# Designs tried in a protein design run: designed miniproteins, single chains, continued (4). Part 12

Each design is a single chain, and the fold is of that chain. pLDDT is the mean over its residues in the fold that is shown.

## One batch from the design tools (miniprotein)

Design m12387
Fold by ESMFold2-Fast:
Structure m12387 (fold): chain A 97 residues (1-97)
Amino acid sequence: AAAPAPAPEELRAIEEGIEALAREAEPAVERVASDPADEAAAREVAEAAIRALGLLDPAAAARLRERLAAARTAEELIEITREAVAEIARELARARA
């Protein structure tokens, strides 16, 4: 699959944006780590992960946002977060190759 690689300067800005979103979500991440059933905290983490993915792959972010809207449990929200983080890692690895 041929996703266009961002320019080095653009990739740096994207990485900084992802790090900023991770810092903003840190309190919610800590809450989820302490109580995986905290739906509000899980939703905040999932929303941050989807926004970060949107900096790399807007189409993938849009699909996960649809799933987020349908999610009813903290477990579903955590699964969406894991998928978003995996996609972010994959896209960053592809951009650096």
Scores: mean pLDDT 81

Design m12388
Fold by ESMFold2-Fast:
Structure m12388 (fold): chain A 99 residues (1-99)
Amino acid sequence: MKVVKAEKVIKDSLEKRAEAAGALVRIAGETVREIGEKGIVKVELHDPETGETTLIEEIELEKSATDEEIEEAAKRVEEAVLKSGKEADVIIKVEIYVK
């Protein structure tokens, strides 16, 4: 199995960081359904002043995932970012496992 890895750093208002994180989870879920067997999405907060990185959510996406399951995962990530309340960069790490 081959692994495709991607990382994105999101800087903006807290609400826009949450929206962007959710959108990336939806894109990852669709990608897994089209070309993958499994995907892992990690959401981290990076404090640029201290260099500290904190994992706030980890989502596993399967090829069999429904639209409802992907939407629930996206909303869970959005809520985690909003609840953090931190002035930090949001880092989305995606690993997609393909045959």
Scores: mean pLDDT 78

Design m12389
Fold by ESMFold2-Fast:
Structure m12389 (fold): chain A 58 residues (1-58)
Amino acid sequence: AKTPAEIAAQARQVVDEAGGVDTPEGRAALVAFTRDLGYYGRDDEDTILLGTLLANAA
């Protein structure tokens, strides 16, 4: 099982590998990862926190 912190770190890694949050590639990677989070995530504070963290990952 992955903790919210580990999932957030993985998302940041994926975005960085794609070119960063300010690039179209990074945004596409973030969207794809968010879709994958829907499989693991729940409609709760952890999921909202992860979404916010991913959007602000720098």
Scores: mean pLDDT 63

Design m12390
Fold by ESMFold2-Fast:
Structure m12390 (fold): chain A 117 residues (1-117)
Amino acid sequence: MEKRRLLLEALRTGEVTDEHIDAIVEYARELAPNLTDEQLERIREAIRKAAAEHPDWAPDVLLVEGAKSEEELQAMIDRLRAALEAGGNRLVDAVIVKNEDGTYQALLVVARRRAAP
């Protein structure tokens, strides 16, 4: 995604632009096209929060899928949260979506620790 280049610039200034946030939200919609407008706004606000609380860190979104129940999905999210935290990253929010086929997926908003150049 070309907009990811703007993230490097924004992190130097301590700001993430609305255009960059819009691009990440659009990417989240492409990953999970069954997201509601309310869930997309929740993702947008989580990205803003991640950028504001961790200006030297990069906001990103991750898809977790293939769960047969909400409980199974929560276990997958908990494992990923532990892995993220072990790497010095943070899970900011998780938006759970039930698919028409009865499976569950989640879009996770994360703050990734900036890699050294």
Scores: mean pLDDT 72

Design m12391
Fold by ESMFold2-Fast:
Structure m12391 (fold): chain A 80 residues (1-80)
Amino acid sequence: SAEELKLQLAIKEAKEMLEELGKKTATGSEAAAYLVEKGAISEEQAKALQEALKELLGDAEKPATAEELGEAMLRVARES
Protein backbone atom coordinates (compact mmCIF):
# COMPACT_ATOMS: atom_id res chain seq x y z
CA SER A 1 0.00 0.00 0.00
CA ALA A 2 1.00 3.66 -0.35
CA GLU A 3 0.93 4.06 3.43
CA GLU A 4 3.26 1.05 3.88
CA LEU A 5 5.67 2.55 1.33
CA LYS A 6 5.63 5.90 3.20
CA LEU A 7 6.45 4.11 6.47
CA GLN A 8 9.35 2.20 4.86
CA LEU A 9 10.75 5.46 3.44
CA ALA A 10 10.45 7.16 6.86
CA ILE A 11 12.24 4.21 8.51
CA LYS A 12 15.01 4.46 5.88
CA GLU A 13 15.41 8.19 6.66
CA ALA A 14 15.56 7.36 10.40
CA LYS A 15 18.24 4.70 9.74
CA GLU A 16 20.31 7.23 7.77
CA MET A 17 20.01 9.72 10.66
CA LEU A 18 21.13 7.10 13.21
CA GLU A 19 24.10 6.12 10.98
CA GLU A 20 25.16 9.80 10.73
CA LEU A 21 24.84 10.14 14.53
CA GLY A 22 26.88 6.92 14.98
CA LYS A 23 24.14 5.42 17.18
CA LYS A 24 21.64 2.53 17.22
CA THR A 25 18.89 4.64 18.87
CA ALA A 26 18.14 8.33 19.44
CA THR A 27 15.99 10.38 21.82
CA GLY A 28 13.30 12.73 20.53
CA SER A 29 15.55 15.70 21.34
CA GLU A 30 18.49 14.24 19.34
CA ALA A 31 16.29 13.35 16.34
CA ALA A 32 14.54 16.75 16.38
CA ALA A 33 17.85 18.66 16.58
CA TYR A 34 19.32 16.63 13.69
CA LEU A 35 16.32 17.16 11.41
CA VAL A 36 16.03 20.91 12.14
CA GLU A 37 19.78 21.42 11.48
CA LYS A 38 19.42 19.52 8.17
CA GLY A 39 16.47 21.78 7.22
CA ALA A 40 14.22 18.70 6.94
CA ILE A 41 11.67 19.98 9.48
CA SER A 42 10.71 23.25 11.19
CA GLU A 43 11.00 24.00 14.93
CA GLU A 44 7.21 23.46 15.20
CA GLN A 45 7.52 20.05 13.50
CA ALA A 46 10.40 19.21 15.87
CA LYS A 47 8.02 19.73 18.81
CA ALA A 48 5.40 17.57 17.04
CA LEU A 49 8.05 14.83 16.58
CA GLN A 50 8.76 14.78 20.33
CA GLU A 51 5.00 14.62 21.07
CA ALA A 52 4.61 11.73 18.57
CA LEU A 53 7.45 9.81 20.28
CA LYS A 54 5.86 10.46 23.68
CA GLU A 55 2.61 8.91 22.37
CA LEU A 56 4.47 5.90 20.89
CA LEU A 57 6.94 5.21 23.72
CA GLY A 58 5.41 6.96 26.76
CA ASP A 59 8.47 9.27 26.96
CA ALA A 60 10.03 11.45 24.24
CA GLU A 61 13.46 11.09 25.92
CA LYS A 62 13.38 7.27 25.78
CA PRO A 63 15.90 6.01 23.17
CA ALA A 64 13.95 5.12 20.01
CA THR A 65 14.77 2.60 17.26
CA ALA A 66 14.77 3.44 13.55
CA GLU A 67 11.29 1.87 13.26
CA GLU A 68 9.90 3.99 16.13
CA LEU A 69 11.56 7.17 14.79
CA GLY A 70 10.21 6.42 11.30
CA GLU A 71 6.66 6.02 12.63
CA ALA A 72 6.94 9.33 14.55
CA MET A 73 8.37 11.13 11.49
CA LEU A 74 5.52 9.80 9.33
CA ARG A 75 2.95 11.06 11.86
CA VAL A 76 4.52 14.56 11.76
CA ALA A 77 4.49 14.53 7.93
CA ARG A 78 0.76 13.64 7.93
CA GLU A 79 -0.01 16.58 10.29
CA SER A 80 1.89 19.11 8.11
Scores: mean pLDDT 83

Design m12392
Fold by ESMFold2-Fast:
Formats: structure tokens, sequence, C-alpha cells
Structure m12392 (fold): chain A 77 residues (1-77)
């Protein structure tokens, strides 16, 4: 398993994933879920953020975008 991201790193990864989905012309609702999850994490609402991120992760494109964004954030850390 990769080392766990900090809350801020995870929020940044979710925000970047939302931008990736939007830029690629993907599902707007999935991009919104990722963006809201990032916002909730920054507000300390981890349970809500987890629920939103899990819902977005049902989409394979969201999973790919989150993996790419998470890898970038880990490499920048």
Amino acid sequence: LPPPLTQEQLAEALRRAAERIAAAGGDAEVAKLLSEAATHLRQGKGDEAFRLAAQAAEDPEARAAAQESGDEVIRES
C-alpha cells in the first residue's frame, strides 16, 4: 500500500481529479462529487468527504483521475 496521504494532500488530489474530469468533458456530476469531497475534507468533515469520494469512485474515470492526481501529490511531497 502507498503511504497514506495527509488530509490536505488528499483534498488537493480530489480537487485535481475533479479538474481532470471536467477538462476531459467527463461526467459533470462525478466532477462535482470529487470537488465537494475535497471541500468537505478541508472543512474537517471527513465522514461526508469519504461518502462523496466513494460515490465518485463508482466511475472508472474518477478512479483513474484520482490515482493520477494522488500520485502527483505524493511526488510533490
Scores: mean pLDDT 80

Design m12393
Fold by ESMFold2-Fast:
Structure m12393 (fold): chain A 99 residues (1-99)
Amino acid sequence: SLAARQRTLSPEASEAVRRALEAVQNAEAYTIEELREAVARAAELVAEEFERLGHLEAARRARELAERARDPSLSKEEIAELLSELLTLLGELGLHVAG
């Protein structure tokens, strides 16, 4: 299985996760809409990666995180927590962000 050999996310998914991390770490420099889109985009690309590797349940959970990130009622802190949940899913599958 390709999943058994792949330990690092694709460059595109890795860049999206790094951008989301940077935005969350510098939350005061970004609008809530920018944080929301960064985290949602990271979750969507990670979900596509999980699906490509055959991790269908993890892909479903990542897509749910992307939808939750777009909830307009969420605070910046709650959006940051969704990114933490996404990173936990990556860790559970032994997948790492490049760089």
Scores: mean pLDDT 84

Design m12394
Fold by ESMFold2-Fast:
Structure m12394 (fold): chain A 77 residues (1-77)
Amino acid sequence: SLVEKLKEHNKKLGLNLDEETLEKIAFTSGGSYSLGVLAMEIYKENGGKINEEEIDKVPPGFRGIVREILEIIKENS
């Protein structure tokens, strides 16, 4: 499942997000593993800060989703 794949990536990044948070990420990503992973990596690399410059590198149609996932991670960290 997407949640199990995100759980593996969460362990790899050392973010320590709980399963409920990973389920919210999976839902918000619209089932996109790559968008969920991208947001998790942006969060990790920027020390828990939402970086608009990194979001600007995301295609315009996906920036809103990535921003929402970042907020979910931030609220549950």
Scores: mean pLDDT 81

Design m12395
Fold by ESMFold2-Fast:
Structure m12395 (fold): chain A 85 residues (1-85)
Amino acid sequence: SHMDEERIRTVTLANVAQYLRLLRLEGKSLTEEEKKEVVDRIRKFVENTMRYASERVRDIVLENAQTTLKALSPDLVAEAEKLLE
């Protein structure tokens, strides 16, 4: 139903935001392999959100993803910028 889809989008956004928050707080000790996994997960969250979510939800997810990648490492700034392309 329409209400179930909106609920799923809201829960997904909340879960993404919590995951990104945890990465910002604890992610500074990540190995290079773990950083690549994080980038892949963030890209998948963004791709899924951009396909099915409203413009406002997409903007929030993109902003949170970019902020998280930049906070994790200077090396990930280029990956953060690619999310906006």
Scores: mean pLDDT 61

Design m12396
Fold by ESMFold2-Fast:
Structure m12396 (fold): chain A 106 residues (1-106)
Amino acid sequence: SMAARLAEEEAKVEHMIEEFEKLVKEIKENPQKFLDEALENADLLDPSASPLYREFLDKLKENPENVEEIAKEFLIELAEERMKKAGMSKELIDKALKRMEEIAKK
């Protein structure tokens, strides 16, 4: 059923938004810890598997003081890529991204 598929995709989006809100809160509470952990794990990750990851690490190295903003932008871009790869509709993706952007502004 198309309705059952939509309900399942909407549930996955809600879970993704909840995890995003939790991560944003953790980054705001301790930006330095997030920065340190991201940089410590940089050499263990294949940046060729995701161009977004390479861009994220380059931005962090250039402007470590902006870790909160850089991390939020990266997480939103990762969410968009994941939803697109999952075959979600543009309408559902756009709605989810708008909600994530509003959370990131708080």
Scores: mean pLDDT 79

Design m12397
Fold by ESMFold2-Fast:
Structure m12397 (fold): chain A 80 residues (1-80)
Amino acid sequence: TRARVEALLAEARRLVAEAKAHASDIAFLREVRDRLVRLGDEVRALMLANGAPGREIARYEAELGVYLIEVSVLILEAEK
């Protein structure tokens, strides 16, 4: 379970890196944002199903939240 959660986080980190590399591609940035939301839902569901402590869930949710903010800022910057 931890291995699966870490794999999802690695995918999220890769998506954020790609978003930063393609910061002017609004369509791609929106796709990355939508994928990050789905990854966050999957991480939360997996951790809850496996009885992970709330502190650990909050730690991963905080990391994913930072990524969502970063991509959202890139979208706002690209729209100007």
Scores: mean pLDDT 83

Design m12398
Fold by ESMFold2-Fast:
Structure m12398 (fold): chain A 118 residues (1-118)
Amino acid sequence: MEEEKKAIEEARKTVRDLLVEAGISPEEADRLASETGASIEVTPEQADRLKAAAEKAEDAGRGVILVEDLSPESLQRAVRRTRRAVEAGKPVAILRLEKVGDKYRITLAGVLLPRKPA
């Protein structure tokens, strides 16, 4: 239980840092990172910055994955990214980015915790 709490806190910090890097306010970043299913609205410019920051986070081995669409190709890429982070023993936060009118909505879809091989 204590280890799960630490893993969730690490994932939340990764989400907050990523959103702040994308130019989202710390207050809105904290709101999104606070609970699964939480969402915020962002501008197209912030969405583009978030996509770039998420790619850099993957290259750095940080546990965050951004899913833009539910196409089979996009989901396969997300699974590959998730596998690398889980194999590295890191919690993985899954963010969903969707277009709503002229804006975008970011949702914290879930957090995957690394399973100990026991």
Scores: mean pLDDT 74

Design m12399
Fold by ESMFold2-Fast:
Structure m12399 (fold): chain A 80 residues (1-80)
Amino acid sequence: VPPLSEEERERIFERIRERLAAELPLSEEKVDRAARELAKFTPETPRELAVAVLQSLGLSREEAERATEIGLEVVREVLE
């Protein structure tokens, strides 16, 4: 998988942030932190690793699992 450009990471970040804000009852701070971490991942990133990282940012397991799903969907869309 080719490395993500800074511009691609920024686009992924913004799309993840929008979807997290719309679909999950997270504070603006949690949405921003989760979106930044998810934007660093690729489609090959293990879901369990992404979930664990998001939980370390203060998301519940359920929130982290849904946020990870959203993040991976956005990454796939941008990398098409």
Scores: mean pLDDT 77

Design m12400
Fold by ESMFold2-Fast:
Structure m12400 (fold): chain A 71 residues (1-71)
Amino acid sequence: EKEELKEKATNKAVAAMILAASLPYDENPEQTKKDALGAAEEALRLAKQIPDDPEFIKEVERDYEKVKELI
């Protein structure tokens, strides 16, 4: 369960970062911004369900802030 949550959170965080980083080259930036933010929010939500791994939560929080800066 914990490993599955970490995997899902990591996959969402990576997807969000890739979408945000691709924004300058995107054909539909408004949709990409929504998708990036949504993925980042979901990653953080999943990470917060693992309170016994605060370093992982901090990493996902940093990724979330980075996505917000990029979009």
Scores: mean pLDDT 81

Design m12401
Fold by ESMFold2-Fast:
Structure m12401 (fold): chain A 62 residues (1-62)
Amino acid sequence: GVDDYNKRLRERVREIAKERGIEVSDEAIEAAVKGNGIELEKLVGIEVASEIEDYRGLLLLS
């Protein structure tokens, strides 16, 4: 369901951010959940945004 999707995506966003040595805001997590790639890129940068979008795509296929 939506709660499971949001939980898994949030956990992955935080994991990627930790690996990259950056902090992520609630706004960045919300952008990732909504699929707002432009906003996400502005908040976390293109490299982190791309990894998050790749994971979101895999999660939606599951």
Scores: mean pLDDT 78

Design m12402
Fold by ESMFold2-Fast:
Structure m12402 (fold): chain A 98 residues (1-98)
Amino acid sequence: MRFELLAEFTLTDPLTGEKYRIRVYRSVEDPRRLRLVITNETSGVVFVVEVLPDGRLVFLDENGQPVEEAPLGIEALAREVAELARRSLETGEAPVPP
């Protein structure tokens, strides 16, 4: 599946002060399917999350395979970003970071 970059922004977690770079991609073959690339700018750790057309989130490992459990804190962040990205696509407006 091929993805196109839709938006890029930086988000600061108000509880930890950690900064995340968020890249939002849309599937070229299915525009209802999104991919989020969440990078912790301090540690360099990257989380890849796919948003399925039904709104389900799938976290991927470094090999692109689904993982059983999302890291605590990152799941909440990913769900918020996915909801903003989905609404942005429905309204034609850019995603606004919290």
Scores: mean pLDDT 70

Design m12403
Fold by ESMFold2-Fast:
Structure m12403 (fold): chain A 95 residues (1-95)
Amino acid sequence: VLEELEKKLEELKGVLIETAKSLGEKDIDAVKAQIDRLVAHILELAKKDPKLAAKRLNKLSDNALQASKDNPELSESYTKISELLKEAAELAEKL
């Protein structure tokens, strides 16, 4: 289950980086570093408090889904981010 969560967060990281590139982010290395810190924080939280991690992941999923509606041209990317976050939340709840 933990290894499945780690894999899901790595998939999420890839989509977030590609979305940032699509948005024209100038410093992709800085974006990657921020995403790495976010993923590491979520994974550590999931090990300490799985229910809180799941709750936060579900909130981020809701935010991504809203971003999909607010940005129709990037709706596919934001929808995929939302789906991966929700799947990660379900995995965190099983810890």
Scores: mean pLDDT 80

Design m12404
Fold by ESMFold2-Fast:
Formats: structure tokens, C-alpha cells, sequence
Structure m12404 (fold): chain A 84 residues (1-84)
């Protein structure tokens, strides 16, 4: 089970990608999660890998930039309601 702080980190990552629809680097997403939640870079990377594994975030194979998927948009909306 994902604890509340891990859920918060995932929401922050998805919100950042929603604000950057052209794509964002993995480092930018990790930095934002660290700044907003106080999670370590290692913990933020683990959350990002989970988002990628579950298809909520995708990586452009040519640029390496991360982008929010349709499933990620739905997850973000649901998780924000649970958080707020």
C-alpha cells in the first residue's frame, strides 16, 4: 500500500507533467517531487518508476521527455480528491 506521503509525491509528479504538456525531463520531475514533499531523490525516483510501470506517465523514446497519459490524468483527478 502507498502511504499518504508517497501518494502526495505521485500527485505532485502528475501535476507537474500536466502543467508541462510538451514534456519534462526525469530530473525536473524528481526535483519538483523532492521540493514539494521532502522525499529523497531515491524515493522520488521509485515513485516515478511506479508511475511509468503503471502507464500513468510515458517516456518519449527519442527525446527522453516524460509526458502524462490519459490514465495518468484520470488518476491525478481521483488522487487529488482523496488528498483534499
Amino acid sequence: STDKKSLEGMVVALEYLAENPEGASEEEVIERVVKETGLSKKEARKLLKALLRNGLVERDPETGLLRLTEEGKEALEKWKKLKE
Scores: mean pLDDT 82

Design m12405
Fold by ESMFold2-Fast:
Structure m12405 (fold): chain A 92 residues (1-92)
Amino acid sequence: MVAEATAAAERALALASELFGLPRERAEAEVAALREWLERASPREQEAAALAARALALALEALKAERQGDLARAAELFAEARRLQAEALALA
């Protein structure tokens, strides 16, 4: 769970840097803070965080696809992001 949540968060923050100009150092600091929190989190919190991070990464990939004109791919990615977000919220 920690590895999955951290990897998804790294991808989401990399996409945020690309799409919104988030500084790399800030993105790296946010991932480090998340990892530190996850080490102290319960298994349920780790599962919720992993699902939420994956949902965010997919939503940002969907936005990137939409900006590239691939509306079908954007719709598919947003649908999966919403499903994972709902699963994460159910664990909270």
Scores: mean pLDDT 82

Design m12406
Fold by ESMFold2-Fast:
Parts: structure tokens; sequence; C-alpha cells
Structure m12406 (fold): chain A 68 residues (1-68)
């Protein structure tokens, strides 16, 4: 159902927010990997998938900027 898809999007967003707050890059990347896996396994609409992929990419970029 659409409600189940939206719940998955919310769970993915929660993982990405945790990743942004995580100071350890290795742990942050593990959270991003879990979010990506959930997105890959979920039957999302094209719009939901685009939103999730954009946020995932932005979070990865921010984590990578912290790895000097």
Amino acid sequence: SMAEQQKVVEEINELLEKAKKEKDPKKALALVQEAGTRAHQAQLSPEQRAEVMKKLSEVIDEIMKRID
C-alpha cells in the first residue's frame, strides 16, 4: 500500500538523519549502506525513489567531505 511505502521512506530518512549526526565516518557510511539497501528492496514510486536517491547522495557527499 502507499502507506507502507511512505513508512519505508520515513525509515530511510531516519537512517540518513542518523548518518548526518554520526561523527565516525565508518559508522555513518554503515547507516547510509543500510538506507540504500532498504531503498533497493522497497517497491517505491519513481518520485519516492528519486527523493530517496537524492538525499542518499547528499549525505554520502557530506560524509566524504569529513574524510581528510
Scores: mean pLDDT 82

Design m12407
Fold by ESMFold2-Fast:
Structure m12407 (fold): chain A 85 residues (1-85)
Amino acid sequence: GLVIPEERVEEEAEKIKDEDIEKLINELEAALISMEKDSPLLEQIRKHIEEARKALEEGDIETAKRHLALALLLFERYRQQLLEQ
């Protein structure tokens, strides 16, 4: 599978404000619903969104941010692949 460097995940997670976690999860879920073709990368993104939501519900803000950061980075990679064919 696609591997994102831990340092990049930590940097992206630090940029996420606690108040924005739920909003970003909802925005990513909405974006994925609009995708017409399924792919292994989209499956990985959905998994990280689900883990982020679960962590948020459990009050584990740091774990929620980490999984959300992974989902965001993977989603940008997916979008880049679409632009490059």
Scores: mean pLDDT 80

Design m12408
Fold by ESMFold2-Fast:
Structure m12408 (fold): chain A 83 residues (1-83)
Amino acid sequence: MEELARRAVEAYKAGDVEGFADAIYELLKENPEKFFDLVEKVASPELAERIRRVVRAALGMPVDRPLTPEEQKAVEALKKKLL
């Protein structure tokens, strides 16, 4: 599970939006309640907060600021997996 969180973080850093969406989707399916804790454990605080914002937006939850174009691409990829 922590390895899956690491794969998501590495994909995000590499600009691999599809790899990011696949890893986050699997992580959410297996442990939705632990998802954010696992991401915080393996990512910097800034990156963990960006990933949290992307996932919250993909789930239709409120976010603290408007999404950047990069964040919006990640949201679109993740939404396709969740539907």
Scores: mean pLDDT 78

Design m12409
Fold by ESMFold2-Fast:
Structure m12409 (fold): chain A 71 residues (1-71)
Amino acid sequence: SLEERRRQLAREIADELLRSFVENALKTVKDYVEKKKKGEKLSPEEEQAYRFAKAVLRDLGLDEELKEIEK
């Protein structure tokens, strides 16, 4: 039915947005860790982005991925 098709499309959009968010969050954490390892000064905006990304990734159960990035 049209209703089932609309429901499926909504799920696909939500899944794609979540995937994109997770990829961007992991990249944010990785970039932060790399800058820190190089001794580069981190802006308040970069620190806030890192904290937010890390918190969301933990809430999504991606603790092991975070540990691998952070050592």
Scores: mean pLDDT 82

Design m12410
Fold by ESMFold2-Fast:
Structure m12410 (fold): chain A 73 residues (1-73)
Amino acid sequence: AAHSAAPAALSAAGHAALVAAFPGLRYSQNDELLGAFDADHRFLALADLRTRRVRAVVPEGERAVEILTAHLR
């Protein structure tokens, strides 16, 4: 069913935990999508906060997938 829902968001505590756990990674959230980037702003992994699905966008992003998956469980 297609209808508007409040954005599924990573909590402020969850976001802080991600940053604290891996300070070399950067996170950007656009409503229900959370991206993980390296220090050079390379896009590593994407999490859909609504569906709780996480995927690597590059092979080097597998560590970011592990981090995001742990924090979205």
Scores: mean pLDDT 68

Design m12411
Fold by ESMFold2-Fast:
Structure m12411 (fold): chain A 90 residues (1-90)
Amino acid sequence: MKERRIELLERIVKAESVEEALELIEEEIKRLEEEIARLKAQPESPENRERILELEQELSFLRMFKTIAKKSTVEEIRETARKLLESLKK
């Protein structure tokens, strides 16, 4: 998960418009929703349950980021992505 978030944030830092940043976030949201749906269709196991929780946490983060991004300038979005990226690298 962390590696995919880093890749997404690096792409958002290079986004030229709010629309481009929102498209990147929305694509990742759809990918996570599809993965969660596939896992929920499988028999329950502790491993699947843990993975679903991790994906749902990431989905919640991205939905919040999307909501904030809709109210932000592209420069503010890029700055937020940069700060988040630095936080992940410590």
Scores: mean pLDDT 83

Design m12412
Fold by ESMFold2-Fast:
Structure m12412 (fold): chain A 70 residues (1-70)
Amino acid sequence: GIDDSARAVRDTIYRITGVRLSDSQARRIAIIAISGSSPSTIRDEIYRITGVRLSDRQAMIIRLRGIRAY
């Protein structure tokens, strides 16, 4: 479900960026991931929250982790 997706997204972002997201921030990115949004949308949202610019590959990994955990 969405809570499992949010947790997977939060843990993956922490491993890549070193920044721990709030529950609401992680849920927002999980919703973006499961809604079929592009990797660029995920990159922009993570940059806005963390200040870290991700590669397309890193954004895709976060997207896939969110989808798989849902």
Scores: mean pLDDT 89

Design m12413
Fold by ESMFold2-Fast:
Structure m12413 (fold): chain A 73 residues (1-73)
Amino acid sequence: ARAEVLATARELLLSAGITDEAAVQQAADHMLALARQAGVPAMVVVELARAELEGDEERAEALREELRAAALA
């Protein structure tokens, strides 16, 4: 749910040195909007953002495939 997306966005932004709560809210709302547009669970978008920020390209690519499969269903 939104609270889970907010918690993860806060952790990701904190790891980048960002503690601004407005930025956390904006990031979470953006992730939720992307998930709604793609028709996937918000946590899939959150995990993709985390993988991309960590430079885990293999995991990021696997999650992009999951999003593509969901969009085709």
Scores: mean pLDDT 75

Design m12414
Fold by ESMFold2-Fast:
Structure m12414 (fold): chain A 63 residues (1-63)
Amino acid sequence: LSPELREKVIELQGLFGLPQDGVLDDAARAALRYYLAEEEKPGAVPSGLFSPEERAELRRLLA
């Protein structure tokens, strides 16, 4: 992960009440998958936390 993307992962960990260590453990991966899936729903308002390019990178890392 880039330092910038890691900081955003730490932000997401905080939103889900997880340890804010920037590590993509099973809990952080589950939170990221949930977050990305919710933002893909029709009519969902994107939070703006991740750019489209960062979402693509995260999807690749979670595969």
Scores: mean pLDDT 73

Design m12415
Fold by ESMFold2-Fast:
Structure m12415 (fold): chain A 62 residues (1-62)
Amino acid sequence: SGDAAKKALLDYTKELAKKVSPEEALKEGLRAVKTALAAGVLSEKQAKETEEEIKKIVEEAG
């Protein structure tokens, strides 16, 4: 489901933010969301919500 994909992308970004710079974590997280949207795994609304949550994760990690 889209909710499961959203959770996986958020968990991925949280782990990545501990290992790389905030800039790199944001770039890779947003790239993964765009890939999932293009693949039809996320709706446009879910993609936008996931991007906003990714931004918050990266801000909290810095």
Scores: mean pLDDT 84

Design m12416
Fold by ESMFold2-Fast:
Structure m12416 (fold): chain A 61 residues (1-61)
Amino acid sequence: AIPSVDELIARLRELAARHPEFRAYLDEAVEGLRANPALYAQPEVMRLLLATADWLEALAS
């Protein structure tokens, strides 16, 4: 399923809380999503962002 913008933001904030070394990257991503919610709510854009979040999770592992 494609997550909502709020769901993706929550996921990125959880990553920032668990991985302080990546906090700056994750906080920047959250600010980008909040600044442009209409753009990032689109399914195609959301799929791209989900792939990016998955990559960040893998990097944080």
Scores: mean pLDDT 68

Design m12417
Fold by ESMFold2-Fast:
Structure m12417 (fold): chain A 90 residues (1-90)
Amino acid sequence: SVDELRRIADRLFQQAESAIKEAEKALENGDIDKAETYLNSAEFLVGELRRIAEELRKAGETEYADQLESRVAELQKKIDELKKKIEEMK
């Protein structure tokens, strides 16, 4: 159902934000391996969120799908920034 997809999206979004925050903390501590592990988790969750946005769009929930895709793009930008920082530390 649409309501179930929205609930799953909210949960996965919170998990992705948490993973990004943990990656930031790991980098502050110089733990590159731990940061990469959390970023891999965040990227997986972002992929799942994009899939849910497409399912919502197909269900006619275009406005919610657009909002979700916008929020997911912000998460992806943060992931990309942290990945660049990791590469600069190598």
Scores: mean pLDDT 89

Design m12418
Fold by ESMFold2-Fast:
Structure m12418 (fold): chain A 89 residues (1-89)
Amino acid sequence: MQSLVDQAEKIVAEMRAILAELEALGASQAVLDAARARVAEAERLLAELKELVARQPDSKEALLKAIGLLLRIIGLLEDMRRLLAEVKA
C-alpha cells in the first residue's frame, strides 16, 4: 500500500512540473487557474490517501479506497496533460 502513496507523490510532482511549464509558456490566467485547481485537488487526495494508509495499512477495504484515490489523481494528471497540449498547439 505504501507503493500507492509513492506513485501518487510522483504523479503530484509531475502535475506541479506541468503547472510550472504552463506558467513559463505564459498560459492565460483561466488556464493557470484551472491547472492550480487540479494541483490543489490532487494534493488534497494525496493527503487523504496518506491518512488512509497510516490508519488502515492492512485493510482490503482501505486498499480499494486507496486505488480509487490514485485513479482520481491519475485523472487529474490526464486533465493537466490535456491543458498543456492545448497551450502548446
Scores: mean pLDDT 86

Design m12419
Fold by ESMFold2-Fast:
Structure m12419 (fold): chain A 62 residues (1-62)
Amino acid sequence: SKELREKGRELTLQSVGYYIQAVGAELDGSPQSVVDALRQQADDLDKQSDELYKKAEELEKK
């Protein structure tokens, strides 16, 4: 559905934001555990976005 695709887009943008934060943390010399946590958060959001897009496609396929 359109709503699921719009929600997926929001999660993708949040994921990008966390990837940018991870790069910033790495450049600032933050512990690797902090950088890894930010990357994991980004990956989790990206995965959730993919699931919403897949559900939207399945609902639109009949």
Scores: mean pLDDT 82

Design m12420
Fold by ESMFold2-Fast:
Structure m12420 (fold): chain A 76 residues (1-76)
Amino acid sequence: GPTVTDGVLEEDPERRTLTWRMTASVGAEGYLVDRDGRVTPFRVEDRPVILTLTYRVQDDGTLLHLGSSVRPAPPP
């Protein structure tokens, strides 16, 4: 199955944002849940990549998806 080799969740309480970064060495699949509870599948190709997901924490405690990016992982 797909392998996530590194994952970091960072909070910015000043901006009320959550940033999730992960590195995958083989194609990975998962689901994103947005502000209205909709589930969106995501997929990473079969090579090392860095996936970054950014969310804003809203006044009612729900998460608003702000953006997603995928880029090649730097060589070790």
Scores: mean pLDDT 70

Design m12421
Fold by ESMFold2-Fast:
Structure m12421 (fold): chain A 81 residues (1-81)
Amino acid sequence: VPSVDELLAEAKEAAATLSPAELEAKLREIFEQAKQLSVEDQLELASRLAALAGTLDPERARLLLTAAFRIHEYALERRKA
């Protein structure tokens, strides 16, 4: 299972090198991998993706914020169950 640091590094490289459509697909892959992390690591990844979004252009920022929100919501749902 990849770590938070590994998934964040993938997101950073994807945001720097990929088109928005390719980035969206890569962020979906990162979300699926993030499901295997602990709740604490999911929340950390979501927070770090949101911080990364603040350094990007608006289109890429929106994609990262959407991914961060999905991971955060998934983590909170797991905590409730």
Scores: mean pLDDT 86

